# Designed miniproteins, single chains, continued (5): the designs that were tried, part 70

Each design is a single chain, and the fold is of that chain. pLDDT is the mean over its residues in the fold that is shown.

## One batch from the design tools (miniprotein)

Design m18426
Fold by ESMFold2-Fast:
Structure m18426 (fold): chain A 63 residues (1-63)
Amino acid sequence: MIKQMGKDQMLALIEGYLRKGASKEEAIQRAMEELKSSLDKSKVTPETRKQLLEGAEEAAKEA
């Protein structure tokens, strides 16, 4: 499921920023910005981007 991939990627990015000493809120914000930037550069379809971002939002709520 593409949505699950977005969730997994977001959780990995959050973990990365937390390891660098960011606060939970900062880690979530930076992870979301990085994911959006990556998706824009990867030329994914609009529907794929939407699914990945929906998964990322779910990960942010769980964090």
Scores: mean pLDDT 80

Design m18427
Fold by ESMFold2-Fast:
Structure m18427 (fold): chain A 77 residues (1-77)
Amino acid sequence: LQEEIDRYQKLADQGDKEAQKKLADLLLQDPNSSIEEVLSVLERLADLGDKTAQAYVAYLYEKEGNLEKAKEYREKA
């Protein structure tokens, strides 16, 4: 699991949208991942125009109580 996260992190840093999406999925499956780590990856996808990531970032910010950020990403989706 950690080796896969590290692999996709390198690809995501190079701007690979599929790798960023896979990294977010792996982080969601890792019980040691913080919500901040998941948000960091998904926000990059959302900023690239991925509507699914925009909706998910909005959902996670809403769960954290950050309603301003949740609204911002919801409006983009």
Scores: mean pLDDT 73

Design m18428
Fold by ESMFold2-Fast:
Structure m18428 (fold): chain A 67 residues (1-67)
Amino acid sequence: LEELEKAAKEEKNPILQAALEAALLLAKAGQYEKLKDVVEFYKPLLSDEEYEKLEKLVEKALKEAKA
């Protein structure tokens, strides 16, 4: 979650920042099942590199939530 929060604050691309903020809000609300839906929703709006960054941060947040 902390890595996701940091990434959302540091992101300069407004579309990726919006995706990271959406994932962060859902994670804070305990709606972890919806994090994958955020990644899929934003995929067509992001470059491959941006998509991979979002996917990795969401996957990390999901692993931290289940520990």
Scores: mean pLDDT 79

Design m18429
Fold by ESMFold2-Fast:
Structure m18429 (fold): chain A 76 residues (1-76)
Amino acid sequence: MTPEENLLRIAEEAGVKLSDDAAVRLLTMSQRELAERAGLSVGTVSRLLNGEEPLSPENLEKLRRMFLELEAEEAA
């Protein structure tokens, strides 16, 4: 599974329905931007997107908040 597919799967697991615009924005973000927005390390983001690390409930909640913020930004 690609990093892009894993990222969208994580959004679905977080219960966030992304608009097409928000999904495109998410997929164009660097791992560094994802890490900064979610409050995670770049290493954690890389491992999650490569399927090398299971998604903990704490990391899922951090990512969920980021997805909701991104959706709100693209809806404005």
Scores: mean pLDDT 80

Design m18430
Fold by ESMFold2-Fast:
Structure m18430 (fold): chain A 64 residues (1-64)
Amino acid sequence: MVTMSKEEILELWKQRMMAVKGPKGEGPAVPGEFGGPAIPATPTPFEDWSDEELRELAEWLKKN
């Protein structure tokens, strides 16, 4: 089941990345850098993510 679209989840994830890294966002995301589950260094993997994986990511982003 899907709580949000992939587009909405991607935007939340990007906002979280910017909140953590700020203007220092230069370079790829380091796995575990955000203190959450392992997240791919590239934003494009969302195309291959299942609804279950996207839901888990959305819930994590909403909580943290």
Scores: mean pLDDT 54

Design m18431
Fold by ESMFold2-Fast:
Structure m18431 (fold): chain A 82 residues (1-82)
Amino acid sequence: MIYEETVVVDVPGSSVAAKLIAHEARELAEEARKKGYDVEVEVEFGEDRVTVTIKSEDEKVARELAERVREAAERILAAYEA
C-alpha cells in the first residue's frame, strides 16, 4: 500500500518562493531515499500555489517528510515577501 501526504502552499505573486519550496521538497525526498526509504515526490505549480505530493510505502515516513516540507515552506515564505 502507498501512503500519500499533500502539502499545499500559497505563494501569492512570487514564483521564487514556489521554486525554492519545490527544490527543498525534492532534496528532502533524496535524503530519505539515501537512508533506504522508498519515497516519491511530485510537485505541481498553480497560480499563486505550489502542491507537493509525497508518496511512500511507510506511513510514518510520508507524514514526517510532509511535516519537514511544511516547515521548509514556512521558513522560505518568512524570508520572502511572496
Scores: mean pLDDT 80

Design m18432
Fold by ESMFold2-Fast:
Structure m18432 (fold): chain A 92 residues (1-92)
Amino acid sequence: SSGLAAGIGGALAAIGGAFQAYLTVKRGGSEEERRRAAEIARQGARVALEGAEKARKSGDLGTAKTAERAAERALRAAERALRGEVPSPEEA
């Protein structure tokens, strides 16, 4: 279903953004680099939430939950990156 594809794609975008934010802080990236990584993670989270909504509308509830959790992790990773804090492995 289009909802399943949107949910999976969104979750992957959020996971990628979260991981990039984690790596940027861990390598000692500048404030500007951390802000850019946080913005990418936030964009990934937004795509994941849009994908989750489409998945819910198509009845793919498990995929919707996965995308929503990925979005939450990406938002937490973005917040920690802005503070220059290395996110925990659970937030990456």
Scores: mean pLDDT 85

Design m18433
Fold by ESMFold2-Fast:
Structure m18433 (fold): chain A 91 residues (1-91)
Amino acid sequence: DLAVELAREMLAGEPRAEEAAAKYLKNESERKMFEELRAAADAVADKIIKDGVSLEELIETSDPWERFIAMVIQLDVEAAELLKRLEEEKK
């Protein structure tokens, strides 16, 4: 499942995301928001990978930060499918 793979890639990308946050986020309030989003990303990844919860269900039922992360993963899924469609001639 592409959502599970993207959730795993999100967890694997955490060190790079932390490095980017350190480089680009200069304000303490921005860094705090990043930490809250990172915690929500971990929770969403656990629900997808370990509990098999769908992205659609997470978007409908999660708290605001978890919902935002689930929406971002859903957009990545849709973008990946669009790119695959562009690789193969669309009817």
Scores: mean pLDDT 75

Design m18434
Fold by ESMFold2-Fast:
Structure m18434 (fold): chain A 100 residues (1-100)
Amino acid sequence: MLAELEEEAERLREKVEKGDFEARVEAAKLRLRADVLREKGVDEVSDEELAKWAAERLEEHIKKSKSASELMKKALEALKEGKLEEAAEYIAKEQLELEK
């Protein structure tokens, strides 16, 4: 359920704050899944459906903002290839750069 994914992401927050990069990647994956479930109003989606949805949203965001970092462009390429783990790693790296 959506609430369970949001609670798991919050439990990872302390580890993320302490510099655990693997926890940051896991939190990014959970938030992407929570976002698609919330937008579509469904209880579950396949990794393929999640990757397709996330790619469409990120591509729309890039088009609207007129610019994107290299990390966000690499995340988009990974999502288009269905590589959720690789995409989450690039998203986590981008979040770290924005926090500096």
Scores: mean pLDDT 78

Design m18435
Fold by ESMFold2-Fast:
Structure m18435 (fold): chain A 86 residues (1-86)
Amino acid sequence: MEEELEELERRLEELVAEAVRVALEQGKEELAREIRLEAEIYVGLALIELGVGRAIGEEEEGLRRAKELLEKGIRYVEEVLEELTA
């Protein structure tokens, strides 16, 4: 489970790096900044859900919510990258 979260974080980091690179190559510096910020927000929210789940004795629910948040972050960056490469 922790390994699965690490894999999702790694995928998100790779997508962010690619999307930021493409955005900067197109002179879209503000968009590159927004991509980084949104990805960081999803990661932060995932960490909060893990902490809350642990604190209230619902670790499995916390893991599920954290995974959903990282998957949402991945989808967001994928959609932006698709727009940039269309």
Scores: mean pLDDT 85

Design m18436
Fold by ESMFold2-Fast:
Structure m18436 (fold): chain A 106 residues (1-106)
Amino acid sequence: KGKELIKQGKYKEALKILKEESKSPDPKTRIEAIDEIKKLAELNPSVKEEAIKILKDTALNDPDPEVRLKAAKALVELSKDSDQKTILEATGLAIRSIGELIDSEL
């Protein structure tokens, strides 16, 4: 999986595979991909912008509210050193995902 490419320093190739894994039919695989995308972006600033875009897409569009929340939390952490617009968008998505989980039987 994408983890092997990260070990080899092939960060852009790793991100491409992780993006595909973030669309897996298995929500556990999608959550694992989100964690790896976040870690990759923290370790390599050259892929951070693309990683943020992937996490935004997942936070907005994933069918599983827990996966959306995971992506939104990762986005908030990555946005810590970003512009205010990105931070506000990430925070809004995280709050929205928490609200959805509460309403759906937490």
Scores: mean pLDDT 75

Design m18437
Fold by ESMFold2-Fast:
Structure m18437 (fold): chain A 77 residues (1-77)
Amino acid sequence: AMEEVAREVERLAEKAAADPQNTPEFAEHLRRASEAVREGNYKEALRHLQRAYLATKNPELKAEIERVAQRLGEAAL
């Protein structure tokens, strides 16, 4: 479960960095969220996911961030 969530956060960060329509700030928050998950720091990961959510106006990206944040919260229980 946790390795699957870590992979999803990493893929989201990679996808965000590859799309030139996304801001560097948005991509950086997702990159830091991915790093925090690998370190086992789930509170920091959720904090960065929330900052990424606020930094984007793309409704599909917001929905994906909410989905991975929910799964991360469930896996951390």
Scores: mean pLDDT 80

Design m18438
Fold by ESMFold2-Fast:
Order: C-alpha cells, then sequence, then structure tokens
Structure m18438 (fold): chain A 90 residues (1-90)
C-alpha cells in the first residue's frame, strides 16, 4: 500500500504532514494516469518503491518496462513533488 511507502519517504526526507498529503495525492494521480495507460496497480506500487530507493522493489521492477516507466515516472514524480512545494508557497 502506498501509505507505508510514503511514511518511509516522510522519515527520510523529513516532510511535513501537509507536504506528505500533497505528495500522496500527486503520486496517486500519476498512478491513475499510468493505470489508464494499461499498467496494473501492483506494478505501479512496485515502481513507487523503486523511485524512492527501496532495494526489494528493484527485482520486481525488472518485470516492467524499466526504460520507459521508471524514467517517465521518476521525472514526473520529481515534477509533482516540486509542484507540491510550489503550491505550499501559494
Amino acid sequence: MVEEVLKEVQKRYNLTPEQLEKVKKLVEKYAEYLKKKGFEDKEIKALIKHIFGFDESTEEAKKLDEEKVTEVFRELARELKEEAEKKKEE
């Protein structure tokens, strides 16, 4: 579940509760986007773990199109995180 991954991310990056909720919403929104493109929920969750640097997710991520999905998701996930901080300023 995404909640457990986000809790570890919060601890590692020392995110505020509000920032964590915004990141969660953006990650879920992006996950829905990938789901519409034909990716399964469990595959998307494995990617989320891989993006945030969890070693065990690397083996499962090998079953995915790492070149496309990881690269696109990592880039968009970073932009979504940046938007979360920008919106906080507003």
Scores: mean pLDDT 59

Design m18439
Fold by ESMFold2-Fast:
Structure m18439 (fold): chain A 75 residues (1-75)
Amino acid sequence: AKEEIEKLVKEAVEYALKKEYDKAGKLLQEAVQLAIKNNLVDYLIELLEELKEKYKDNEKVVIGLDNAIEALKAY
């Protein structure tokens, strides 16, 4: 589960950097659902917060990551 989540998040960031935001968003949504199903919500929040700091100068990436974090926190 953790390995699958990391792969989905990595691919989502790669697509966002290519400006393929719809594909990036779908992959992030899959990672969120997988984290909820496997009780890995805190793990994914930490991963997304680290990526938000790494890509802090990329506003669209930060917004996408923030949306995923808020969805996880609302669960």
Scores: mean pLDDT 83

Design m18440
Fold by ESMFold2-Fast:
Structure m18440 (fold): chain A 99 residues (1-99)
Amino acid sequence: SKAERVAEEALRAARETLAAHPAAAGKLSEEEIELIARMLTNLVIFVEQTVAEYEDVPEEELLERARERATARVTAVLDSGRSPEDLLEEVLRLQEILA
């Protein structure tokens, strides 16, 4: 579905941005990158999937928007001075509370 492709593109962009950002590059495992990427893109994915369902937007444009917004979100969080280690601790704490 369009919704699944939007989620996949947003997560891909988030993982790539996190892995390449100076604050995080070489400091996180693949598994840690995946956890943080999912946490940071949850709202972006929700918004873009809603747009995909209720608005007449071409798939190519939806995928481009998802990529751009996921990239901007990850960049903004890391540029704000939040460390990858602090983000990982937050994700693990949320998993413990929800378990």
Scores: mean pLDDT 81

Design m18441
Fold by ESMFold2-Fast:
Structure m18441 (fold): chain A 58 residues (1-58)
Amino acid sequence: DKEAAIARIEELAAAARARSDPATAAVIDEVAEELKRRIEAGEPADAGVDTSDLPFPA
């Protein structure tokens, strides 16, 4: 659920950052922060939470 989703986003973002250049890593970090914020705030984060559709094959 909420905590597991945040942990999953953190794992994927960390892996992507490690494999990306600084500019791409900054974008990944911002997207991950937005998703975590939505989930923590209880906002409808179901719109576009398909992490398997992310542009990095981590």
Scores: mean pLDDT 68

Design m18442
Fold by ESMFold2-Fast:
Structure m18442 (fold): chain A 93 residues (1-93)
Amino acid sequence: MREELIEELKKYAEEVLAKIKNPEIREAAEFLVKTALKILKEVKDEETAEEIKRLALEELDKLLELEDPKEAVLLAIAGSLRLIGIKLDEELK
């Protein structure tokens, strides 16, 4: 299960990154992907892992629609913090 979630995120991320023409927006998207992949490997609960994957895909879709690199960086940071928060909530259970 976990390996399938990681591979699915990687494949979708590659497709999204290939569609992003602005290098700064692509770099922001790469930051979000790296954060999501790290968290996916560290969370213990499969339900939490599926939530992390779903939110990462949703944030990548939003980044695809952005034209402003500054907005993309802020969105990637906010998305990454949300994913970290979900992991912390699992660890506190």
Scores: mean pLDDT 82

Design m18443
Fold by ESMFold2-Fast:
Structure m18443 (fold): chain A 95 residues (1-95)
Amino acid sequence: SMEAIEEALAEAREKVKPLLEELGKLLNVSKEEVEQALRVLEGNLTKAIEEVGIEGSKELLDRVVDDSRASPEAKEVLREILETFYETVKEKAGS
């Protein structure tokens, strides 16, 4: 299950690359800064999945978007990034 989660997170990272660049522009930060924050979130997501399961971990991701205090446009891009991570983990490791 852990190996499947790691593989799903790696696949999700590749899928969201264009969205990371867009989010960086909307937040006026570098793509590298967004990628660093995402790596921290991936570690937190993995721990949450271990503690509360995949479905329960969605609450953490929704909270990250709501607490960001970013513009509505940046929140939508962030939500799409985090939903891609959640759905990829659910699809690949949810069985």
Scores: mean pLDDT 78

Design m18444
Fold by ESMFold2-Fast:
Structure m18444 (fold): chain A 96 residues (1-96)
Amino acid sequence: MTFYEDFLKLQEDIVRLLKNGEPLSLESLKTLAILVAQHREKDTRLNESDIAALEELLSRIEEVNKDDPEAQKVIQIIRDALAGKLTVEDVKKILK
């Protein structure tokens, strides 16, 4: 499946989360992890305020997905990537 298809699915899932409180799928969480890692490595415009806003969003995602242990593992990977602890290649390797 193409990354573009996964990205569109993630965008739709985030809209559903914000409107209806629906949990994100495991596939959407994996896509988000890769995007966060890419942004941290390649986008020098991501500032501390943007990181704080993403951490706030992750806290909401974590609460709605709290009963899914696999989702919780991917959310932790997203937090580690956001903190600059994991590269894009590290995230891709872990999520295989």
Scores: mean pLDDT 74

Design m18445
Fold by ESMFold2-Fast:
Structure m18445 (fold): chain A 92 residues (1-92)
Amino acid sequence: MDELVFDDEIMTLLLQGKEEEAVQLIADALKASGWKKVVVELYTDDPRIEEIVRKAAEKAGVEYTLEYVEPGGSLAEQIAAKLRHTVVIRKA
């Protein structure tokens, strides 16, 4: 598996006030990957998502870098990805 994709799971948990569960979800996926260094691609600069990623990486013992990227596809697909706060994590 070349990447981990959280399409809307993180935003759904945030809307439910379940920030700790969002951190745990990403941390568990990172631990399962066995990756020591990752690149985290964000389609939005929402500081809540950044903080969740930071805490998850600390909890998993993984080094990470953040990249802000424009989502591909049609304008509607780009808007949808940003609204879902999609998080893509790949091996560095």
Scores: mean pLDDT 79

Design m18446
Fold by ESMFold2-Fast:
Structure m18446 (fold): chain A 86 residues (1-86)
Amino acid sequence: TVTQTAEPVVKEADGNYVYTEKGSGPPNDLLTIEARTEAESEFRVVKVAHGEAELTATIRLPEPTTVTFRYVSASGGPAPPVTVTA
């Protein structure tokens, strides 16, 4: 089972918005972040966690947007999608 927690969106001094998502799952899971804005068609970040069961992903965007966090298990099992809105 994957547990997910969204952090508050933070606007930095340069005008960018920071989105952070934390989750936990089996070690060696992949965490994929998919973000879309009106200015950009798609932005994707992939992070692999190993050793610990905790996954953390951070993305910076120039405008508020909806970010979808997708967890992919190394065992090939289904993972629930998570959506974060600013």
Scores: mean pLDDT 56

Design m18447
Fold by ESMFold2-Fast:
Parts: structure tokens; C-alpha cells; sequence
Structure m18447 (fold): chain A 61 residues (1-61)
């Protein structure tokens, strides 16, 4: 199931970013490179990643 594969991939990327294991730029690049995501889904995913990253930066104050 392509959508399930795309969702699992997104959650793996989000988890790695949330744990500080990858950079925001790397996470965004992985989303952009995912052929299972439409451009609208890529933009929504990137917006979510940017919001999570901003929250992590606040925590690192």
C-alpha cells in the first residue's frame, strides 16, 4: 500500500528529527525526494517538520 509506505516513511523522518538525529534540511530533502508524496503532501509534511523543529529550538534555550 503506497500511502501506508509514505506515511511510515514520514513518521520515521519526523521521529528522527524530533530526537535530533537528523537536521531540518535533511528531513525536508527526504520529504522532497519521496516519490509517493504529492507536492501538496510534501508541503504539508515540510510545514509539520518546520513546526516541530521550532519547538525543539525553544526547548534548547
Amino acid sequence: MELSEAERRFFAILTALLNGEISLEEAKALIRADPLLSPAQQEAAIAALEQVHASRLAHRA
Scores: mean pLDDT 74

Design m18448
Fold by ESMFold2-Fast:
Structure m18448 (fold): chain A 109 residues (1-109)
Amino acid sequence: MEARARVEGKDAELLTSDGKRIKADVRAEGTAYPDGRVEARAEVTLENGDKARVEIRYEDGRWEVVKAEGTSPEALDIALRAARLAANGAQYALDHGEGEVTIRVEPAE
């Protein structure tokens, strides 16, 4: 009765929270549960080789960053945004009676 979402992008142009454009490989997965819990994780590799991994959890109205690993603020920002996108996608799938949705980020010029 859970629903899932995947976020995938290869050599994709992404914006950081401060408006920087970065090329990255992105992979994220979210799971939404009927009890209101949502879990998501994301991995990102920037064009320069920097990597980040984040895990987030939503429970009882609160978001928690369970895990954050990375060498650059930009990689961490993109990974957190990808994890939230996957979490929102999973909740959307659950709310609409779908088992899984996939979100693809297009490659940029």
Scores: mean pLDDT 79

Design m18449
Fold by ESMFold2-Fast:
Structure m18449 (fold): chain A 78 residues (1-78)
Amino acid sequence: MFDAGVVYVIFAVYVTLEDYDEAADALVRFLRRLGAPDSLVDEVRRHRGDREALARLVDEAVERLEREEQERLRELLR
């Protein structure tokens, strides 16, 4: 089921604490577990401390996870 919500909540908590470095570290850990491409993980690392860039990368990761779940559902429906 959707880990996208968990990624978003974790990111939002760290951003609220204004700890953008910890937010970036949390995103790297979750993106790797979700099978995100190395290019996306490297972008998170390059944009440590950049709230707007990190928010965009979270949105991209969420969209990717939702797309993969939709593809699984289509396969199950025959």
Scores: mean pLDDT 64

Design m18450
Fold by ESMFold2-Fast:
Structure m18450 (fold): chain A 97 residues (1-97)
Amino acid sequence: ALAATEEGIERAEELIERGDLYGAADALIEAINAVDRLPVDLQRRVAELIDRILDESRDREVAEKALEAAKALLRRTEDYLLGIGVVLRAIGRLFEL
């Protein structure tokens, strides 16, 4: 499962670079859901990618998908401050759009 998570994260990075923010968020959700718990290094990397998707988002649909990714991260991290922080940033972005 870890290899699938790492591949999904790499795919999400490629999709962000292409401007496919919805696809990137979807790939992150799949990657996160491939494991019961994320390793610490991947937790931070996933949080940073969700933040990038939120910052670059121009529509509510992308921000809602990023919120779904943030909630998936929160369920699979023991770093609850990291997880809660990303969820709150996603909610804040939805209010800006």
Scores: mean pLDDT 85

Design m18451
Fold by ESMFold2-Fast:
Structure m18451 (fold): chain A 60 residues (1-60)
Amino acid sequence: SKEELEKKAKEQVKKMVEAMRELLERIGEKAGVPEEQVEKDLAIFEESITAVLNSLVEKS
């Protein structure tokens, strides 16, 4: 059902954001990027992937 797809999409976003956080923290530490910038980049990533997955759910 569409509701099950929405739940799966939300769970997948959380997993993707967590994986991206780990990656950006590792890269940021080596590159000297401030934590504030990492948080901003993660927020943009979360909004972007949420919008994409919501669009796909609407098309299903």
Scores: mean pLDDT 80

Design m18452
Fold by ESMFold2-Fast:
Structure m18452 (fold): chain A 73 residues (1-73)
Amino acid sequence: MEEKLKKMGEVLFKSAEESKSVEELSKKVYEGIKPISEKMGEIMQKTISSMPSLEEAKEEARKTGEELRELAE
C-alpha cells in the first residue's frame, strides 16, 4: 500500500518537472499512474486537464504528489 502511494507521488513530481504542456502533463500522469491504479490515473488526468494553465497544472500535480508521499509515511 505505502509503496504504491510513494510510486504515484514520484510519477506526479517527475511528470510536473518534465512536461511542457498541460496535455503532455496529463498524459504522463495518466500513463504513469494507471499501472498502479487506473481509477486514480483517470481522476488525476481529468483534474490536470481542467487546469487553466501549465503552471497551475504543475502546481496541482506537485501538491497531490506531496500529499501521497505524506500518506505513504
Scores: mean pLDDT 79

Design m18453
Fold by ESMFold2-Fast:
Structure m18453 (fold): chain A 66 residues (1-66)
Amino acid sequence: SRMERAQQNALDSIITETLRNPEAGEKALTDQSKAGRASKTEEGIENSKQLDEWRDLALKAAEAAK
């Protein structure tokens, strides 16, 4: 679906940016995840969980690319 393509494109973009600068990518995703949880909204918490998963995937991809 259109939503699935948008999510895949977002993940691919995050992986690409993390491959260029893993430290900055990890920090940015971690900070955004913390902000989402700090909002205490259901949407913010769900987005934070997704960002945590994407961060872990992006860091694993960056490590494998070295």
Scores: mean pLDDT 74

Design m18454
Fold by ESMFold2-Fast:
Structure m18454 (fold): chain A 73 residues (1-73)
Amino acid sequence: MKKSLEELVIEYVEALYNKDFEKLREIMDEFSKLSPEEREKAERVLLAVQIAMNLGFSKEEIIELAKRELEKL
């Protein structure tokens, strides 16, 4: 695995906020290359990110949330 899970999750959040669909496709491809354990961690963090986005959190707040959730795993 060349990119860290934290780096991939941060790039995913940034791409979502920028509506960069090309970057999102690249990141989704990288997620498909993760180990099952790392993918499970990513899915849990992405669920928390989606909930926070629906609650109106800022990009910066969501990135901080994602980092904290990854630290717990």
Scores: mean pLDDT 78

Design m18455
Fold by ESMFold2-Fast:
Structure m18455 (fold): chain A 90 residues (1-90)
Amino acid sequence: MMPQVIPPSLSPDRQRIFRDGSQDFTDRSDRMMQTSIQNNLSMSQRSQITSQMQSIWNSWRQTMITGTPQQSRQQHTQGIQQIDNIINSS
């Protein structure tokens, strides 16, 4: 998957955190794609998972823009855990 564009409103420190955190989401998305192929998931299941992953990423991205560093770290940790659970259950 393509890396996400860094929001231009972020400070330089926040831009570094966003880049590194986005890489974690990209790595999970790639693993989920491979799992979906290997387990022959239906188009409906793949669409649902893609929507869930996109929602998780959007929540973290929003927190990166409007939240505190602590809130962003918490959202990243929870988001990655949710995605890992989706992959493990697929």
Scores: mean pLDDT 77

Design m18456
Fold by ESMFold2-Fast:
Structure m18456 (fold): chain A 78 residues (1-78)
Amino acid sequence: SSQVMVTVREEDGTALVTVYVTFSYPDGKLVNILVKYRVRDGQGELLEVKVIGNEASKEDIEFAIAKAQAARDEVAAR
C-alpha cells in the first residue's frame, strides 16, 4: 500500500512542491520517498529525490516521481 502527501509552499512567484510517498510492504518494511520541485514561470525544476529507510524498488521510485510530476504540472498550470 502507499500514502501520498503533497505540500506546496509559494514565495516570491516561486512554488516549492514537496511530495512525500510512504510504501508499506506485507513484511512490515517501510520505504519513504521524497521528491521536490521548484516551479517558476510555468517551468518545473527537479531539486531532490531522496529515499529514506529501506532500499526502494524501481516501481516505487517511478510511482513517487509520477506523483511529483503531476503535482508540479498542476502548480505550473496556475
Scores: mean pLDDT 81

Design m18457
Fold by ESMFold2-Fast:
Structure m18457 (fold): chain A 117 residues (1-117)
Amino acid sequence: MSIMELLEKAYEAIKNGDVEKAAEYILELHEKGYPLEEVIEASLEFLKSLNAVVAYGIFKSSYEKYVPKDEFGVARAAIYAFYTLTLEGSGSDNVLSPSYIEEVEKKVFEELEKKLK
């Protein structure tokens, strides 16, 4: 699966409250070993494809602060892109639940931490 396909599938899972499936897609994105720069570019194109103007602007201006270049950078980039969609405002079809993003982040990092041991 491409970076864009994994982002789109994770997004649809989060929209449907399927936290387990969303975490699986983000972990798959991490395990494929894509360069962080390619995931950042794909995240921007993903947000642009949704016409998520607020999310796109926030991600583009702040990803360097919130997505450190560490071993979890790819997962952090995807989660941060989804987090910016919680800020689109009420009445947008693209708004995600902050609680679902928090549950996805928790599950993803619990699994990543297990793989370090």
Scores: mean pLDDT 80

Design m18458
Fold by ESMFold2-Fast:
Structure m18458 (fold): chain A 82 residues (1-82)
Amino acid sequence: SPEEKELEKRLEEIQKRLDEIYEKALELNDEETIKEIKEIVGKIQEIAKDYYYNNMPFEEVEKKLEEIEKEIEELEKRVKEL
């Protein structure tokens, strides 16, 4: 469906951003940022599971991903200064 293609594309973009932050955090030995990334990944997996298996409305998925993208922006700003 168009919604599923949009979701896949958005998740790919999110994963790319998280991978970049993770590489920087590893180089800086920033354990707190690494922990936050793992927590975000867990949240994304739960959202995907709820959408595909528990009939979560797409609108709710979008709202939850917006919150995650905001958290990712904060992490990107934190690691960019170092």
Scores: mean pLDDT 85

Design m18459
Fold by ESMFold2-Fast:
Structure m18459 (fold): chain A 92 residues (1-92)
Amino acid sequence: THVEVERRVGEEWEVVRRADYPTPTHALLEVEKELERAAEQGLDVRIRLRLPGSEADARAAAEELIRLGEQFGLKVVSVEVRGPEVVLEFAA
């Protein structure tokens, strides 16, 4: 499972993490930590995931991350699911 995390610093998006995780569960746990930190710091965050499995698995992962982001106080700006790929943008 591939994860990319970008944060908005001023007017630019900066990649703060690129990593591969052995399972979707490990990847989602690490993304949860990044969402919590973005919320605490008042920073916009963009998450890109590439998951094994179907588009349904990707949509389930997107729904879980949206739920977590909203719990931390982030606003969902955009949601894109394309096959195994998910791109989520959140505003603080």
Scores: mean pLDDT 81

